# Ledger of designs, part 51: designed miniproteins, single chains, continued (5)

Each design is a single chain, and the fold is of that chain. pLDDT is the mean over its residues in the fold that is shown.

## One batch from the design tools (miniprotein)

Design m17755
Fold by ESMFold2-Fast:
Structure m17755 (fold): chain A 69 residues (1-69)
Amino acid sequence: IDPSLLSPEQLLEVADELSEEQLREAIEILERRLASARDALANVPAAAAEARASIPVLERTIATLREKL
């Protein structure tokens, strides 16, 4: 399982199958995606709607994965 290729929803579905190392990697990837989405929301009007929709999903997924760690 490669966490970098999975959506937040898919990561939640396989979270129980991830090792501690893979879970930490998934969290780091999602945190980078969250940072990029927040930057896009602030600086890229064309991407703002997508960023606004993805931010709460990323935040919720990161929180859930951290609870499993």
Scores: mean pLDDT 79

Design m17756
Fold by ESMFold2-Fast:
Structure m17756 (fold): chain A 76 residues (1-76)
Amino acid sequence: KEEERRRLEEEARELFRKLSSPELVELREKAEEAAKNGDEEKGREVSKKAAEYLAKHAEEIKKMEEEIEKILKEKE
């Protein structure tokens, strides 16, 4: 069952990667650029958008966790 566990771990990683949003990556890059420029207003705006994205994504993460639990439990 060690091979089954490794397969499930790989599937979980692929699922996480698949659900990683380019929007979140873009927000992180904009936050870094705002920090480099000392643009506090832009930094706050990006932080607000990131918080809104995380709030929206929290529902999707919840569903994803339930799917992963189902996969792990069913493959037992």
Scores: mean pLDDT 66

Design m17757
Fold by ESMFold2-Fast:
Structure m17757 (fold): chain A 81 residues (1-81)
Amino acid sequence: GEEKAERAAELARALAEHEGELSADQIGGAVAAATGADPERALRAVREALRELGWPLDRAGPEQAEEAARLAAERLAREEE
């Protein structure tokens, strides 16, 4: 659970630091890669996390991408049960 969420956060942050900013689709890809979740399911979780945080869906900086990925991965872990 938490280990996969931290892995997703680290991957999303690294990608955002390299690219400058990430879309929800790019963060969703990082979450899917870290958790093994279906890409469409990961994208929905990321969009919900960004909405809950009140952040844009098309432009997330490193800290925003990290937090959105962490919350999305945690949400996916809860929905697995």
Scores: mean pLDDT 82

Design m17758
Fold by ESMFold2-Fast:
Structure m17758 (fold): chain A 63 residues (1-63)
Amino acid sequence: MTEEQGELADRLGTRAVILAAQGRVEEAKELVKQALPYLTEAQKASLAAALEALGHPDIAALL
């Protein structure tokens, strides 16, 4: 993974968390799916924890 791909994945993950916090679940799921091929296992764990903390274990299950 290039640094640019890692940065893009991080930005998509951050947007997904914000959308999930706003209750925009389907949009958050789409961003998670877009980021998924470029996320490291550590990034997946962090995103899953954040999404579960927001009450969205269904989105976290995609990671």
Scores: mean pLDDT 79

Design m17759
Fold by ESMFold2-Fast:
Structure m17759 (fold): chain A 78 residues (1-78)
Amino acid sequence: MELQIELDIKIALAEIYVYLLKEGVKRGDSPEVIEATKKKIDEILAEIERLSQHLPPEVAARARKDIEDLKKEIEKAL
């Protein structure tokens, strides 16, 4: 159960950083700032994937879908 809470926190954190990335692009932030935010998102998504490997298949499947949805949002923002 503790690992599932950690997973949920990391998914929420990734959503926050995706929001910050989208807002940064809209404001015309420098490429370096946008790249730094994207790198942070990539690190969080990798951590979500690692955590999901230690959770039940149904929870892992949901986490993979959340990662896919977030990646699509990043692609639409860039």
Scores: mean pLDDT 83

Design m17760
Fold by ESMFold2-Fast:
Structure m17760 (fold): chain A 70 residues (1-70)
Amino acid sequence: SDEEVKKLFFEIIEIIEEAVLNKAPEEVIKEMRKIAEKAQEEVDKLDDPEERKRIAEEALRKIKELYEKA
């Protein structure tokens, strides 16, 4: 649902903000933001709720992985 997609992007934003507060490397933060921006652009082009959710979940997964490795 659209509400689930919004919650996923909210979680993405929270992780990026935590990375900034925790002084993660600038390059990592930039990559996280790029992933989030690309995912938002892809979601905005799609009407299928399941595909929109899949894209948001994949972006969140990648951002979490980047943060854990930083």
Scores: mean pLDDT 85

Design m17761
Fold by ESMFold2-Fast:
Structure m17761 (fold): chain A 58 residues (1-58)
Amino acid sequence: SAEVKEAQERLVQLGYKLPVDGVLGPAARRAIRDFQRLFGLPDDGVPGPATLAALRGR
């Protein structure tokens, strides 16, 4: 999805190592959860509006 691909691209810019394929696989979910934990968001591994807003603010 577009949201997954955007999250992947932003995480790679932050230094995470994952493919930018728009697929919410294990690597993408792990990176999203790690980011969510660092920013005090629910660590569900899904790039929802709050997670995308936090990524965009970096």
Scores: mean pLDDT 79

Design m17762
Fold by ESMFold2-Fast:
Formats: structure tokens, sequence, C-alpha cells
Structure m17762 (fold): chain A 82 residues (1-82)
């Protein structure tokens, strides 16, 4: 269930990035962050891989304060589980 939700939201995030829709990118990034946090408790290896991919995808929007906050939270999560 969590992996399927992550894949679906990841596809929506890629579309939002291509459309340059910052508000939708923020919303989807927050949803992905919450699912990655849940995944980290049960499957830290998959959580690390997905979080790293998400940081890379969001890097183009890092000038947005809300997106920068999500990136920081993802980096903190990676530091905690590595």
Amino acid sequence: ATIASLQALGSQLAAAINQNNAATVVSLAKQLLNLIKALAATDPASAIAIASALITALSAFSSDAAIASVITQLKNLLAAIN
C-alpha cells in the first residue's frame, strides 16, 4: 500500500514539476515526506532510496521556502536512519 501510494504521488509530483506548479509541488512533497517517514520505520533501505530521489527532484524548487523546508526534513530523516 505505502509503496503504491509513493509511486502514484511520485508520478503526480513529476507532472507538477513539469507544469512549474509550485503550490502542487509543495502539497505533494509534504504528502511524500509523511509516507517516507512511515516507510522509514519498517523499511529504512527503501526510505533512504526514495528520500534521496525526492531531494534530487525538489532541488530545482529549493528557492521556495516551503520546499526548502521539506528538503531539510528529508535530509534530517536520512541522517537519523543512516
Scores: mean pLDDT 81

Design m17763
Fold by ESMFold2-Fast:
Structure m17763 (fold): chain A 61 residues (1-61)
Amino acid sequence: DALRAQAEANAAESKEFAELSEEYRKKGDITKAVGYEIASAGGDSMSELYARKAAELEARR
């Protein structure tokens, strides 16, 4: 089923982006970490996730 194959591919890609987000966060590159976390979320809640992560960056001040 093409939908199942697409779902598995999307799940694998989302997991990879989530892992990259965590890795960049640990390296102190918070901007890249936020970018990968948004990509992992699939974009539907992008504005909400962006706002939350912008607040996280501000908390570092």
Scores: mean pLDDT 67

Design m17764
Fold by ESMFold2-Fast:
Structure m17764 (fold): chain A 83 residues (1-83)
Amino acid sequence: MEREVVLTFRGELHRNEDGTTTFSGTVDIEDRDVEDGRVLERASARLTDLTGEQMTRLVEELQRLIEEGASASELAKVIEEVS
């Protein structure tokens, strides 16, 4: 594969009164050319109060999309839909 996709999650985990944990922050996405290391595309998305279930589903969907060759912009769009 010519492309490598790197996702960096930055934010805070908040433990709620009901025992659930939610994540709020940003995801930075870099789509890089493996041969020369150049960043081909960058995107970022915000996450607000995502539960563990929502995070699990999001990671599974992102993994599928990355395997199918999705762009950084498409990944950011999926992340925004969950927030």
Scores: mean pLDDT 78

Design m17765
Fold by ESMFold2-Fast:
Structure m17765 (fold): chain A 65 residues (1-65)
Amino acid sequence: MEKLKRAVELIKKHAEKLGLKVDVEIKDGTIILRLEKESIDAGMLEIAAAVEALREGAKLEVEYL
């Protein structure tokens, strides 16, 4: 759990830098990233989130409204 919390914190920091509003949660070892809209910045965040998830050995799921 601690490792996944670190990944979530880093994903949220990436979102702040990009000016994106996001919801991030952990369910059964999966990081769930929820985004309101598809954009180039959202795509950049998805890549950053995938890197952080992979670093911790977690699955990443991305959901849009």
Scores: mean pLDDT 79

Design m17766
Fold by ESMFold2-Fast:
Parts: structure tokens; sequence; C-alpha cells
Structure m17766 (fold): chain A 97 residues (1-97)
């Protein structure tokens, strides 16, 4: 089941969250978006994108008492921060490899 495999990878990313890599991921995404550089966004290493996404998922899970799946859906539908939305998009793309 590809859906269950994605959820398992998301849970593992949250359990193994590297906060330093998450901070680096957000910094790289913010810089790329400010500069309008699609190339810079595409060149962000998977580990930084995954950790940036995992940090925001964990934050939303703790704040609203949500499951991983509910937190991902919340971030995609209710978050208007372009850096956070890009972190989730890039992180999910990396997980789906």
Amino acid sequence: DPYKEVLKKLEEAIENLDEEKAEKGFALIREALQNGSEEALLNIPDEYAINAMAAEIKKVMEKYNLSVEEAVNYLLNNNNDPVVLMAVRLGLAAILK
C-alpha cells in the first residue's frame, strides 16, 4: 500500500527530526523564494526539505492534537506561509522517491 508506506516514512522523519537540518532547509527555501530561483529550490538536498517538513508537521500535531495525516492535510489547506507550503511540497516529493 503506497499510502501506508508514505505515512510510515513521514512518521520516521518526525521521530528522527534533525532540528538543525530543518532550520537549514527553511533558510534555503526562504532564500530561493526571495530570489525567485526555481533552480535553487530544485537543488535543495532531500534531507533538508524532509526535516523542514517534519518540523512543521510535528509543530501542528502538538498544537492541534492531530495525527500525521491530519497535520499534513492541515498544512496544505490552512497554512498561507509560502516557505512552509514549499517545505511540505519538497519534503513530500523527496519521501515519494
Scores: mean pLDDT 85

Design m17767
Fold by ESMFold2-Fast:
Structure m17767 (fold): chain A 94 residues (1-94)
Amino acid sequence: SEEAERRAKEEEEREKKRKEEEIEEEIREALGDMIIAIAKIILENEKIPEKEKEKLLEKVEEIAKKGVKENNLSKAVKEVEELIEKALEEMKSK
């Protein structure tokens, strides 16, 4: 009977850890989506041409997805910031 109680506790601890990992993954995915949404707002506000905006958003999505997968959202934010800054500078130099 004690072994059955010990196994039940070990399964409950594994289930709890699995749920915590799932919540952490969902939070990372939500933060990735927020990065994309913020980038889209910035690009729309700067009146970037639709074709260039679509290309930049595709790159932002790739950077955000990589940041979620690698659990390095701060690097993803920095790369997105640099990408947007470069695009805005190239438009000013024309």
Scores: mean pLDDT 80

Design m17768
Fold by ESMFold2-Fast:
Structure m17768 (fold): chain A 94 residues (1-94)
Amino acid sequence: SEEMAKIVEEVAKEHGAEVVELEELPGGVKAVVRAPDEETARRVGEAVNDAAEAAGYGGVSLVEGDEVTVILSKRELMDEAVRAFLAEHPPPLP
């Protein structure tokens, strides 16, 4: 979705962060944003989620150091998008 990708790109630019990966999904987008530091990465994730909600989409973010992975999708597809992401990126939890 061009609109979802634009949300990620505009928020990243506003916070001095860089979109290093952007993948179009059916009904959504997944992006990896690299920030100058972990606090900025967290702010980018929160701002992307807020912007997605304001635009009528669902959003979720995962912060890993100075990178944040964000998934934006139509609300009805969010559970599937998040599940697919977690299958590829399982948390190291016994």
Scores: mean pLDDT 77

Design m17769
Fold by ESMFold2-Fast:
Structure m17769 (fold): chain A 100 residues (1-100)
Amino acid sequence: METLERLREQVERAMRENLGDRRVHEALLEAIDEVESLDEEERRRRLREAAEFLGVKEEDIRDAIAEFQRRGLSEEEAFTYITVHLLAAKRLAEEYGWSE
C-alpha cells in the first residue's frame, strides 16, 4: 500500500513539473490503480502476462528484483515497482505501439 502511494506521488510530481511524457505518466497512474485493486496472486499473474507480452524473461525479472534489493528496497517493494512499470509499458505498447 505505502509503496503504491509513493509511486503515485512521484508520478504526480513529475506531471506537475512537466517532466517527461504525459502519456507515460497517465499509463503509470492507470497501472498503479490496477495493482491497488489486485491481491498478491493476481498481481503475480498480471506481471507474468505483461512480461510475456513485452518479451521480458522470468530471469530478467528476478535479476531486476535482486538489483532493487541490493539498492535497499524490500523484495515486496521491488516486485511492486517492477509490476507497475511492466503494466504501464504494456498499456503504452497496446494503445500507442511504442514497443512496435
Scores: mean pLDDT 79

Design m17770
Fold by ESMFold2-Fast:
Structure m17770 (fold): chain A 86 residues (1-86)
Amino acid sequence: MSIDEKLQELIERLKELREELEELYKKTGDPKIKEMIEQIEGVIKALEKMLEEKAPEEQKRAMATLAEALLRSAETFIKKKREELE
């Protein structure tokens, strides 16, 4: 997998998590969910900009690492939040 393909996959996964968080925010109104949505949107924008501007591979890899960490944190947050609503 090229680094650009990895960034594209991360963008799509982050967009899916954003949609899940938006649904949870609509149901709960929790400002922490809104903050996480804003963080995810910021990272998506950064990844898209790196692809458009053909950033150096090292910078793309660093941002991919940050995006992967955010994905794991968001997935954990969504799981806990859904458990609180049950």
Scores: mean pLDDT 83

Design m17771
Fold by ESMFold2-Fast:
Structure m17771 (fold): chain A 67 residues (1-67)
Amino acid sequence: SNMQSIIAMMRIQRYIAQGNDQQAVNAAVSAIRQGVIDRNDMQRMVNFARSVGRDDAAARFDAIIQS
């Protein structure tokens, strides 16, 4: 992965860990639209959110993948 993808994913994971679901979703949408992360990266974000008990954030990431 390039450095931009790594930074974007780490930022999204930090927002999830902090409970900032809206900021995590905004960052993920922006990164996907800019081509910085892909659908596989988003699936990793879904799995991470579920692993830390952030089920609402996981559902919102799933909606982005399906759109």
Scores: mean pLDDT 84

Design m17772
Fold by ESMFold2-Fast:
Order: sequence, then C-alpha cells, then structure tokens
Structure m17772 (fold): chain A 89 residues (1-89)
Amino acid sequence: LIDEVIEHLKKAIEAVKNGDYQAAIEHVLDARAGLIHLKNTTDLKEEYDEAIKLLDEAIQAIRNGDREKAISYLKKALEIVEKIKKQLE
C-alpha cells in the first residue's frame, strides 16, 4: 500500500508538470486515501497527518493553477512518505 501511495504521488507530480490537473487531483486523492488507511494501522500518526496536510495544500494549489506550489507540496509529501517507508523497513 505505501508503494502505491508513492507511485500516486509521483504520477500526480508528472500530471501537474504536463498540465493534466484533473489527473493530478485524482492521483493526490488516491494517495490521500492510502495515507488515511495506513495512519489507522500504525503509531506514525503525526507523520501521516503532516503528509495528508501537504496533499490538501497541493489540491488547493492545483485548483488555483499554481503549478510551482503544487509541485513543491507534492514533493514534500513524497519525502515524508518515503521516510515513513524507511522506518517500516
């Protein structure tokens, strides 16, 4: 599941770069749903909450057409999720 979240975040970043904002939002929402599921199965709740907050900020940036902010928030969320994955390994 965490690898699926990482893949959705990478696809969201590429969709934003390509101007496919609807696809970007769909990938962000899929990643967000995965994070909520994982948060309920672990003690890393603070880290998951931070990642989820960044995804909510990314959705707002995408909706506002702010490509640079959207990519920045998505990359920060991706870094947090990758760190969580390392803690689980």
Scores: mean pLDDT 85

Design m17773
Fold by ESMFold2-Fast:
Structure m17773 (fold): chain A 74 residues (1-74)
Amino acid sequence: SIEEELRELLTSEEPLPEVHPPAEYDPLLDKIEKEVFRAILEDPELLALFKEDPARAVRAAGVVAMRRYEELTA
């Protein structure tokens, strides 16, 4: 699930994978990014992790969003 992937990335001391988002606006990727950020806002544990390190949380959300986008477009 999105929540499990976010928790794994946010609780890891490992550096986050790099993501290569498309340079142009993609409506599917935008939809996925909104779903990932909704998961952070609606889960108290994920929201707490976001507040502790917002920069890492934004990067982790990008990783999860790109993984989902790649799965749907493969």
Scores: mean pLDDT 79

Design m17774
Fold by ESMFold2-Fast:
Structure m17774 (fold): chain A 68 residues (1-68)
Amino acid sequence: MENLKKFVDTLYKAAKNAIEEGNFDAAKIHLDELKRVAERAESLGYTELADYARKKIDEVEKLIKEKE
């Protein structure tokens, strides 16, 4: 579980950094990876981790929509 949370945090930071750089293609790649991690967490029964990842997904999607 801890390794997946660290991976979510890493992808979230990478997505935010890409958005700040105006690299929306890279941000979308990191967003897709975040979605995949959320699906895996849910399938494993890690509900809190899945909810955490979905919150990060929503934040990234909102930033892309606002800045793109």
Scores: mean pLDDT 83

Design m17775
Fold by ESMFold2-Fast:
Structure m17775 (fold): chain A 83 residues (1-83)
Amino acid sequence: SAAERLAAFQAETAPEAEELLSKASEADIAAIEAELAPELEAAGAEVRELVAAGREEEALELAAESLIRLTQRAIERLRAAAA
């Protein structure tokens, strides 16, 4: 399921994400948040529209896909900041 894919991805990435976040400056974190905020807001709006339309399974799938994509991007940016 979408939830299972998200949970598996989070379990696999959590150790690296925690290490990278512990090394990141507040400025680096703020810059990454600012970069990703528009995509997160757009994905959130699409998820809300699907829920409002009664398309809850599609909303969960989109939410999982968006969180995976944005988490991957955040990790890539954190790796770049640490390099």
Scores: mean pLDDT 85

Design m17776
Fold by ESMFold2-Fast:
Structure m17776 (fold): chain A 99 residues (1-99)
Amino acid sequence: SAKEREYKEAVAALEEVLNKHADKKGLRELMRTMSMLVLNVLFGAPEEEIEKNLEELLKLFGDEEMVKKLREAAKNKDVETVNELLLKMAEPYVEELRA
């Protein structure tokens, strides 16, 4: 299907960008997990896939309240709020991404 093709192309483009711009393995995995949550919400992935992304974010950040807010936004398909919350979580790493 066109939607499945667009999803696969978006994931491939993300991996290419991550490989060019995230030199540290931990930072790359962080960016991948955050971006995969955005893509999964945007393309309407199954709730199971979205929950896997949320569980990985909980492991990486330990922020249960932020994960609850992300889960609520994802259920509402609120891509804007998901992106805003993830940018807030990524804020400590923004300086490394600009170096």
Scores: mean pLDDT 76

Design m17777
Fold by ESMFold2-Fast:
Structure m17777 (fold): chain A 84 residues (1-84)
Amino acid sequence: SAAALSEEAKAALAEGMAEIRELHERTLAAARAASEEQLEAAEKAARPYAEKGEEALSTGTVEGVKKAMEYYRKAMEAALAVLE
């Protein structure tokens, strides 16, 4: 969890979140406009990447955070492919 991260890992997470901010905002907007069926399909498509991201983040390392951000980006891209 974020509360268990080192200061360096928290800084890397903040930087990574800033880099994917536009994609994240686009994903949220698409999700809000989507039907329940499309949301379920998007969640299913994104889940494997989100789970790998959580696993990477659980390492508590800077490299783990960077890998988690890469997987979270892939999760959002997979969701958008369903929602758009």
Scores: mean pLDDT 82

Design m17778
Fold by ESMFold2-Fast:
Structure m17778 (fold): chain A 75 residues (1-75)
Amino acid sequence: MRVEELLKEFDARAAEAEALLAADPQRGRQAVDDLIAWVSEQIASLPSEEDRARFAAYATVRLDELRRKVAEAEA
């Protein structure tokens, strides 16, 4: 899979997790945890170090935002 395809899939999954977090914090938290696990798996599967670094950097920004929203929703 090309890294561009992974970025699109990540965006779709992140948007779904964010929407779930807004509607149901418990389900949203689980979706964020599942997304983190999926990202780690995809990084491990990428053959190019440059593609791994690009995907990791892109995903980290969005995941940090989602983690903040999880903390806010649980308050």
Scores: mean pLDDT 82

Design m17779
Fold by ESMFold2-Fast:
Structure m17779 (fold): chain A 79 residues (1-79)
Amino acid sequence: KKEKYEKVLKEVEDLLKKMKFPKSVQDKILNRLKEYIKKNPDISESELVAIFVGLVLREIGDQIDAELSKKLGKPPLTA
């Protein structure tokens, strides 16, 4: 069912665009998903979606950590 994965990959690409992730992050996540499919050709759609969610949460976590470091390491509220 190669068409099945094609649809999921298109849906995740559209979602990444909707979430306003930069093109580099979109490509990074899509490439990782394609690698998972290659290693696990029997991977389910739900499992692939779970992997996608994990990758998105990692990117969001990195952004939150960067913002928290800016706010906690640099005291913006002292002005």
Scores: mean pLDDT 72

Design m17780
Fold by ESMFold2-Fast:
Structure m17780 (fold): chain A 73 residues (1-73)
Amino acid sequence: VEEEIKKIRERAEATVKELREHGMEELARELEEFTEELIEKIKEEPEKLPVYMAAMTVEIAEAHFELRLAERR
């Protein structure tokens, strides 16, 4: 569980950095808040880890989609 939490934080931090580099401060903040809430849920219900990992993957994909749209301007 701790290793999975570390991986979630690392992925989120990398994406947040990219969002901030593109001036997407609100989206970066929302991703940070989502990540902390998700980590709390994993600690409360570790048996649901696969569900929370899937939710994190979707959130990261949405952030990258927004970054791709910004780059096309």
Scores: mean pLDDT 80

Design m17781
Fold by ESMFold2-Fast:
Structure m17781 (fold): chain A 67 residues (1-67)
Amino acid sequence: MREEIAEAARRAVLAGGGTEAQAENAYRSALKDGGSAGAAAGHEGLKRNPESEEAREGLRLGLQGGP
């Protein structure tokens, strides 16, 4: 569950035009802090690419917070 949020955070950062290193940091943060970190990454992705489906999905999964 946290791993799914972490993967979503990684994809959101990449979809938003972030680097692989930034995506890895988002992944690690989401694994440690859960949905709040995933939601933050998704929001940043949407801020960079508002029409990104991947960033929107990352935000959605992060906001669900896992179980």
Scores: mean pLDDT 67

Design m17782
Fold by ESMFold2-Fast:
Structure m17782 (fold): chain A 56 residues (1-56)
Amino acid sequence: MEEEIRRLAAELGTSVEDLRTVRAAFPDRELAVQFLVSQGADEATARRLVELLDAE
């Protein structure tokens, strides 16, 4: 899990810490996904990142 989220974060030019900050800032899942898409992620990757962040 941690390895996968780290690799996806690197693909977007960001860090796992930054992704956790984004998820905390956008309590609505769809808004978090849309923000990540605006940063250059495809929708499937954005949804996967949010799932990984929410998995505890």
Scores: mean pLDDT 77

Design m17783
Fold by ESMFold2-Fast:
Structure m17783 (fold): chain A 68 residues (1-68)
Amino acid sequence: NAFDKAQDCMLEKLGCLPSKNTTPKQFGACVHNVMKKFNVNLHEAITILGATPKNIRKYAKELDCPLP
């Protein structure tokens, strides 16, 4: 669906793995990359990665990804 496509694009643009097999170490590195790229704290980085439908539109647009 459009939400999943936006999320997959965001994960790719952030250098995160778009797979269900992401290890905790790889996810931790991904969270750190999000914090560094957007200059946000851990809570906000997790929110960006697991965004709600309203929040995903904001971050998808910032990353030049399709909007859901």
Scores: mean pLDDT 70

Design m17784
Fold by ESMFold2-Fast:
Structure m17784 (fold): chain A 87 residues (1-87)
Amino acid sequence: LSPEERRLREELLRLFQERAGPALADLDPDSEEAREVAVRELARAAREAAEATGASAETALRVVEELTRSDPEEFRRRVLEAVREAL
């Protein structure tokens, strides 16, 4: 990752952990509810991280694609779609 992408990634993860961390800790990781919370909060974190760092929508999408690379295809598609709508 470029320095810009790394900065965006760090801010995104910080925001995601701050907002989604407690809620996800109380949920079954395999539940649809946990996936829905993760999708929503990742999209929100991506938007706010892009705004805070001045990164483009394209850069934010690339960082989210990297973060979700090892996730199931269905979950990854949902996250990327939500992020595009939030940006």
Scores: mean pLDDT 79

Design m17785
Fold by ESMFold2-Fast:
Structure m17785 (fold): chain A 84 residues (1-84)
Amino acid sequence: MIDLLSEEQLAALAARAEEHLPALAKVLLTEGLEAGADRAELDRIAEEAGVDADVRLSPAELAALRAELAAARAALEAEAEAAA
């Protein structure tokens, strides 16, 4: 049986994921531009996250945001595992 997360746990996980959407979008936009990603896809990501499509992170800012997102993901995974 798949243990369903409680409504409260699902809301908390969703809220924290949404809180990190702008940081995630900035990382994806910066990396996508360097990787030659489709412009329309980058514009869509920017619009969904409420971020400027022309945002460019320095390598130091990119590393810092990646570390932040990795820590946030690990915390969300640990909470999901504890709820299962």
Scores: mean pLDDT 68

Design m17786
Fold by ESMFold2-Fast:
Structure m17786 (fold): chain A 65 residues (1-65)
Amino acid sequence: SVMGMVSRTFSRVWTRRTYVHNGNFVGGRRHGRGAVRMVNRVRRYNPNVSNEFMGRVNMVRGMLR
């Protein structure tokens, strides 16, 4: 699903609104790779966030399957 509401929902889940807007972790199987790219991007800013972010990635993948 790619409804505009998804962008706002993930803004809360992903901690940083900008990462949701610039990410592409929606739309089936593509969401997994997009989420990994976001984690790598966030890791460059916030290394401590990367581990928790992977937990959220797995949770989101479960919901979108």
Scores: mean pLDDT 45

Design m17787
Fold by ESMFold2-Fast:
Structure m17787 (fold): chain A 79 residues (1-79)
Amino acid sequence: DEKLTQDILEEAEEYKELAKKMMKNASLEVRPEIKETFENVLDGLVEEAKQKTSEELYERLKEHVERLKEEIENFTRSL
């Protein structure tokens, strides 16, 4: 489902932006927990896609989510 794939990608982008805001306002000691929480949320979106989309669309979503996780990590390292 193309619309479902687009909706999940949009939701993942929103979680990435929220993670960046939370990380920016968090102490160094708390940032690993925030990162883990958002990685778990993003993994949940991938699992939802796996149940509801084709294998090809699932793999593309998984790749996109891994890029978002990398962006969160790179942003955190820049703080």
Scores: mean pLDDT 79

Design m17788
Fold by ESMFold2-Fast:
Structure m17788 (fold): chain A 111 residues (1-111)
Amino acid sequence: AIPESEVPELNDVIKQLEGDLSKPVTYNGETYDSDTFIQAILDSVNPEEFLEEIEPAVKESDNEDAKRAFELAKEYLELGKEAAKAGDEQSAKRYYSLAILYAQIALASLK
């Protein structure tokens, strides 16, 4: 769903999802409810599998921006797991979607 080359748009979406979820998310000129957008991200890829898939490329890279974004992706993945374990499905989905978005930034930073 999210193109790897659209890092500026991904950063804007991440700021929205980290902040005020009462406002619609704008992506590629279209507006989405935050819940709808989060679900679309989660329907596109499994967060654990996606992070595992890209980890070797990030580790082999000398790109500090890619490494930083990937560390944030791992942090949000762990926050998602803890929220899921606590029964907070809404926070778990939000954190898992943020993990995927930061992983997309890491991958885009690799070229």
Scores: mean pLDDT 79

Design m17789
Fold by ESMFold2-Fast:
Structure m17789 (fold): chain A 88 residues (1-88)
Amino acid sequence: SAPLSLEEQTELLLGLIDYLLKKGLLSEEEAKELKEFLEYATKNGTVSDEEEEKYKPLIEKFEEALSKIMEKYKDLPQEEVREILLKI
């Protein structure tokens, strides 16, 4: 399989943020800040150490929220998990 392009990776992450917001695992404010970070990083190709440190707690919260949703769906049929991920 071909690797995902930067654009495709960004779209996938943005969709995942929206999904976690819909599930109540991220607040409106947290989702907005994560989207702004991703848009900034994608547009500029680089993020300063200060910006990275600033967003680190939010990124960790996103990873924790993703881990929780993956754990919730671990007992679901693989087909259903795949469909959820592909629609993000």
Scores: mean pLDDT 67

Design m17790
Fold by ESMFold2-Fast:
Structure m17790 (fold): chain A 71 residues (1-71)
Amino acid sequence: MDLKKRAEELKKEYDFLKRKRDGSRRSAEGVKDDPGLTQTNTDTYEKYEKLAKEKKEEYKRVEEEYKKLEE
């Protein structure tokens, strides 16, 4: 098992989720004068924030295992 490649893949997934989160936040700010669109974008932001946090924890765990094996 290549923990380095796995850590890189998890980081890419985390970066993707972060971009989705940040995009949803920016969209919510852009349409703040429309309550329906603001709510939808805020809900999407919170969904991706949760997913990004979970993926970050997975990435950090695999990175710690990878660092232990490289010593």
Scores: mean pLDDT 73

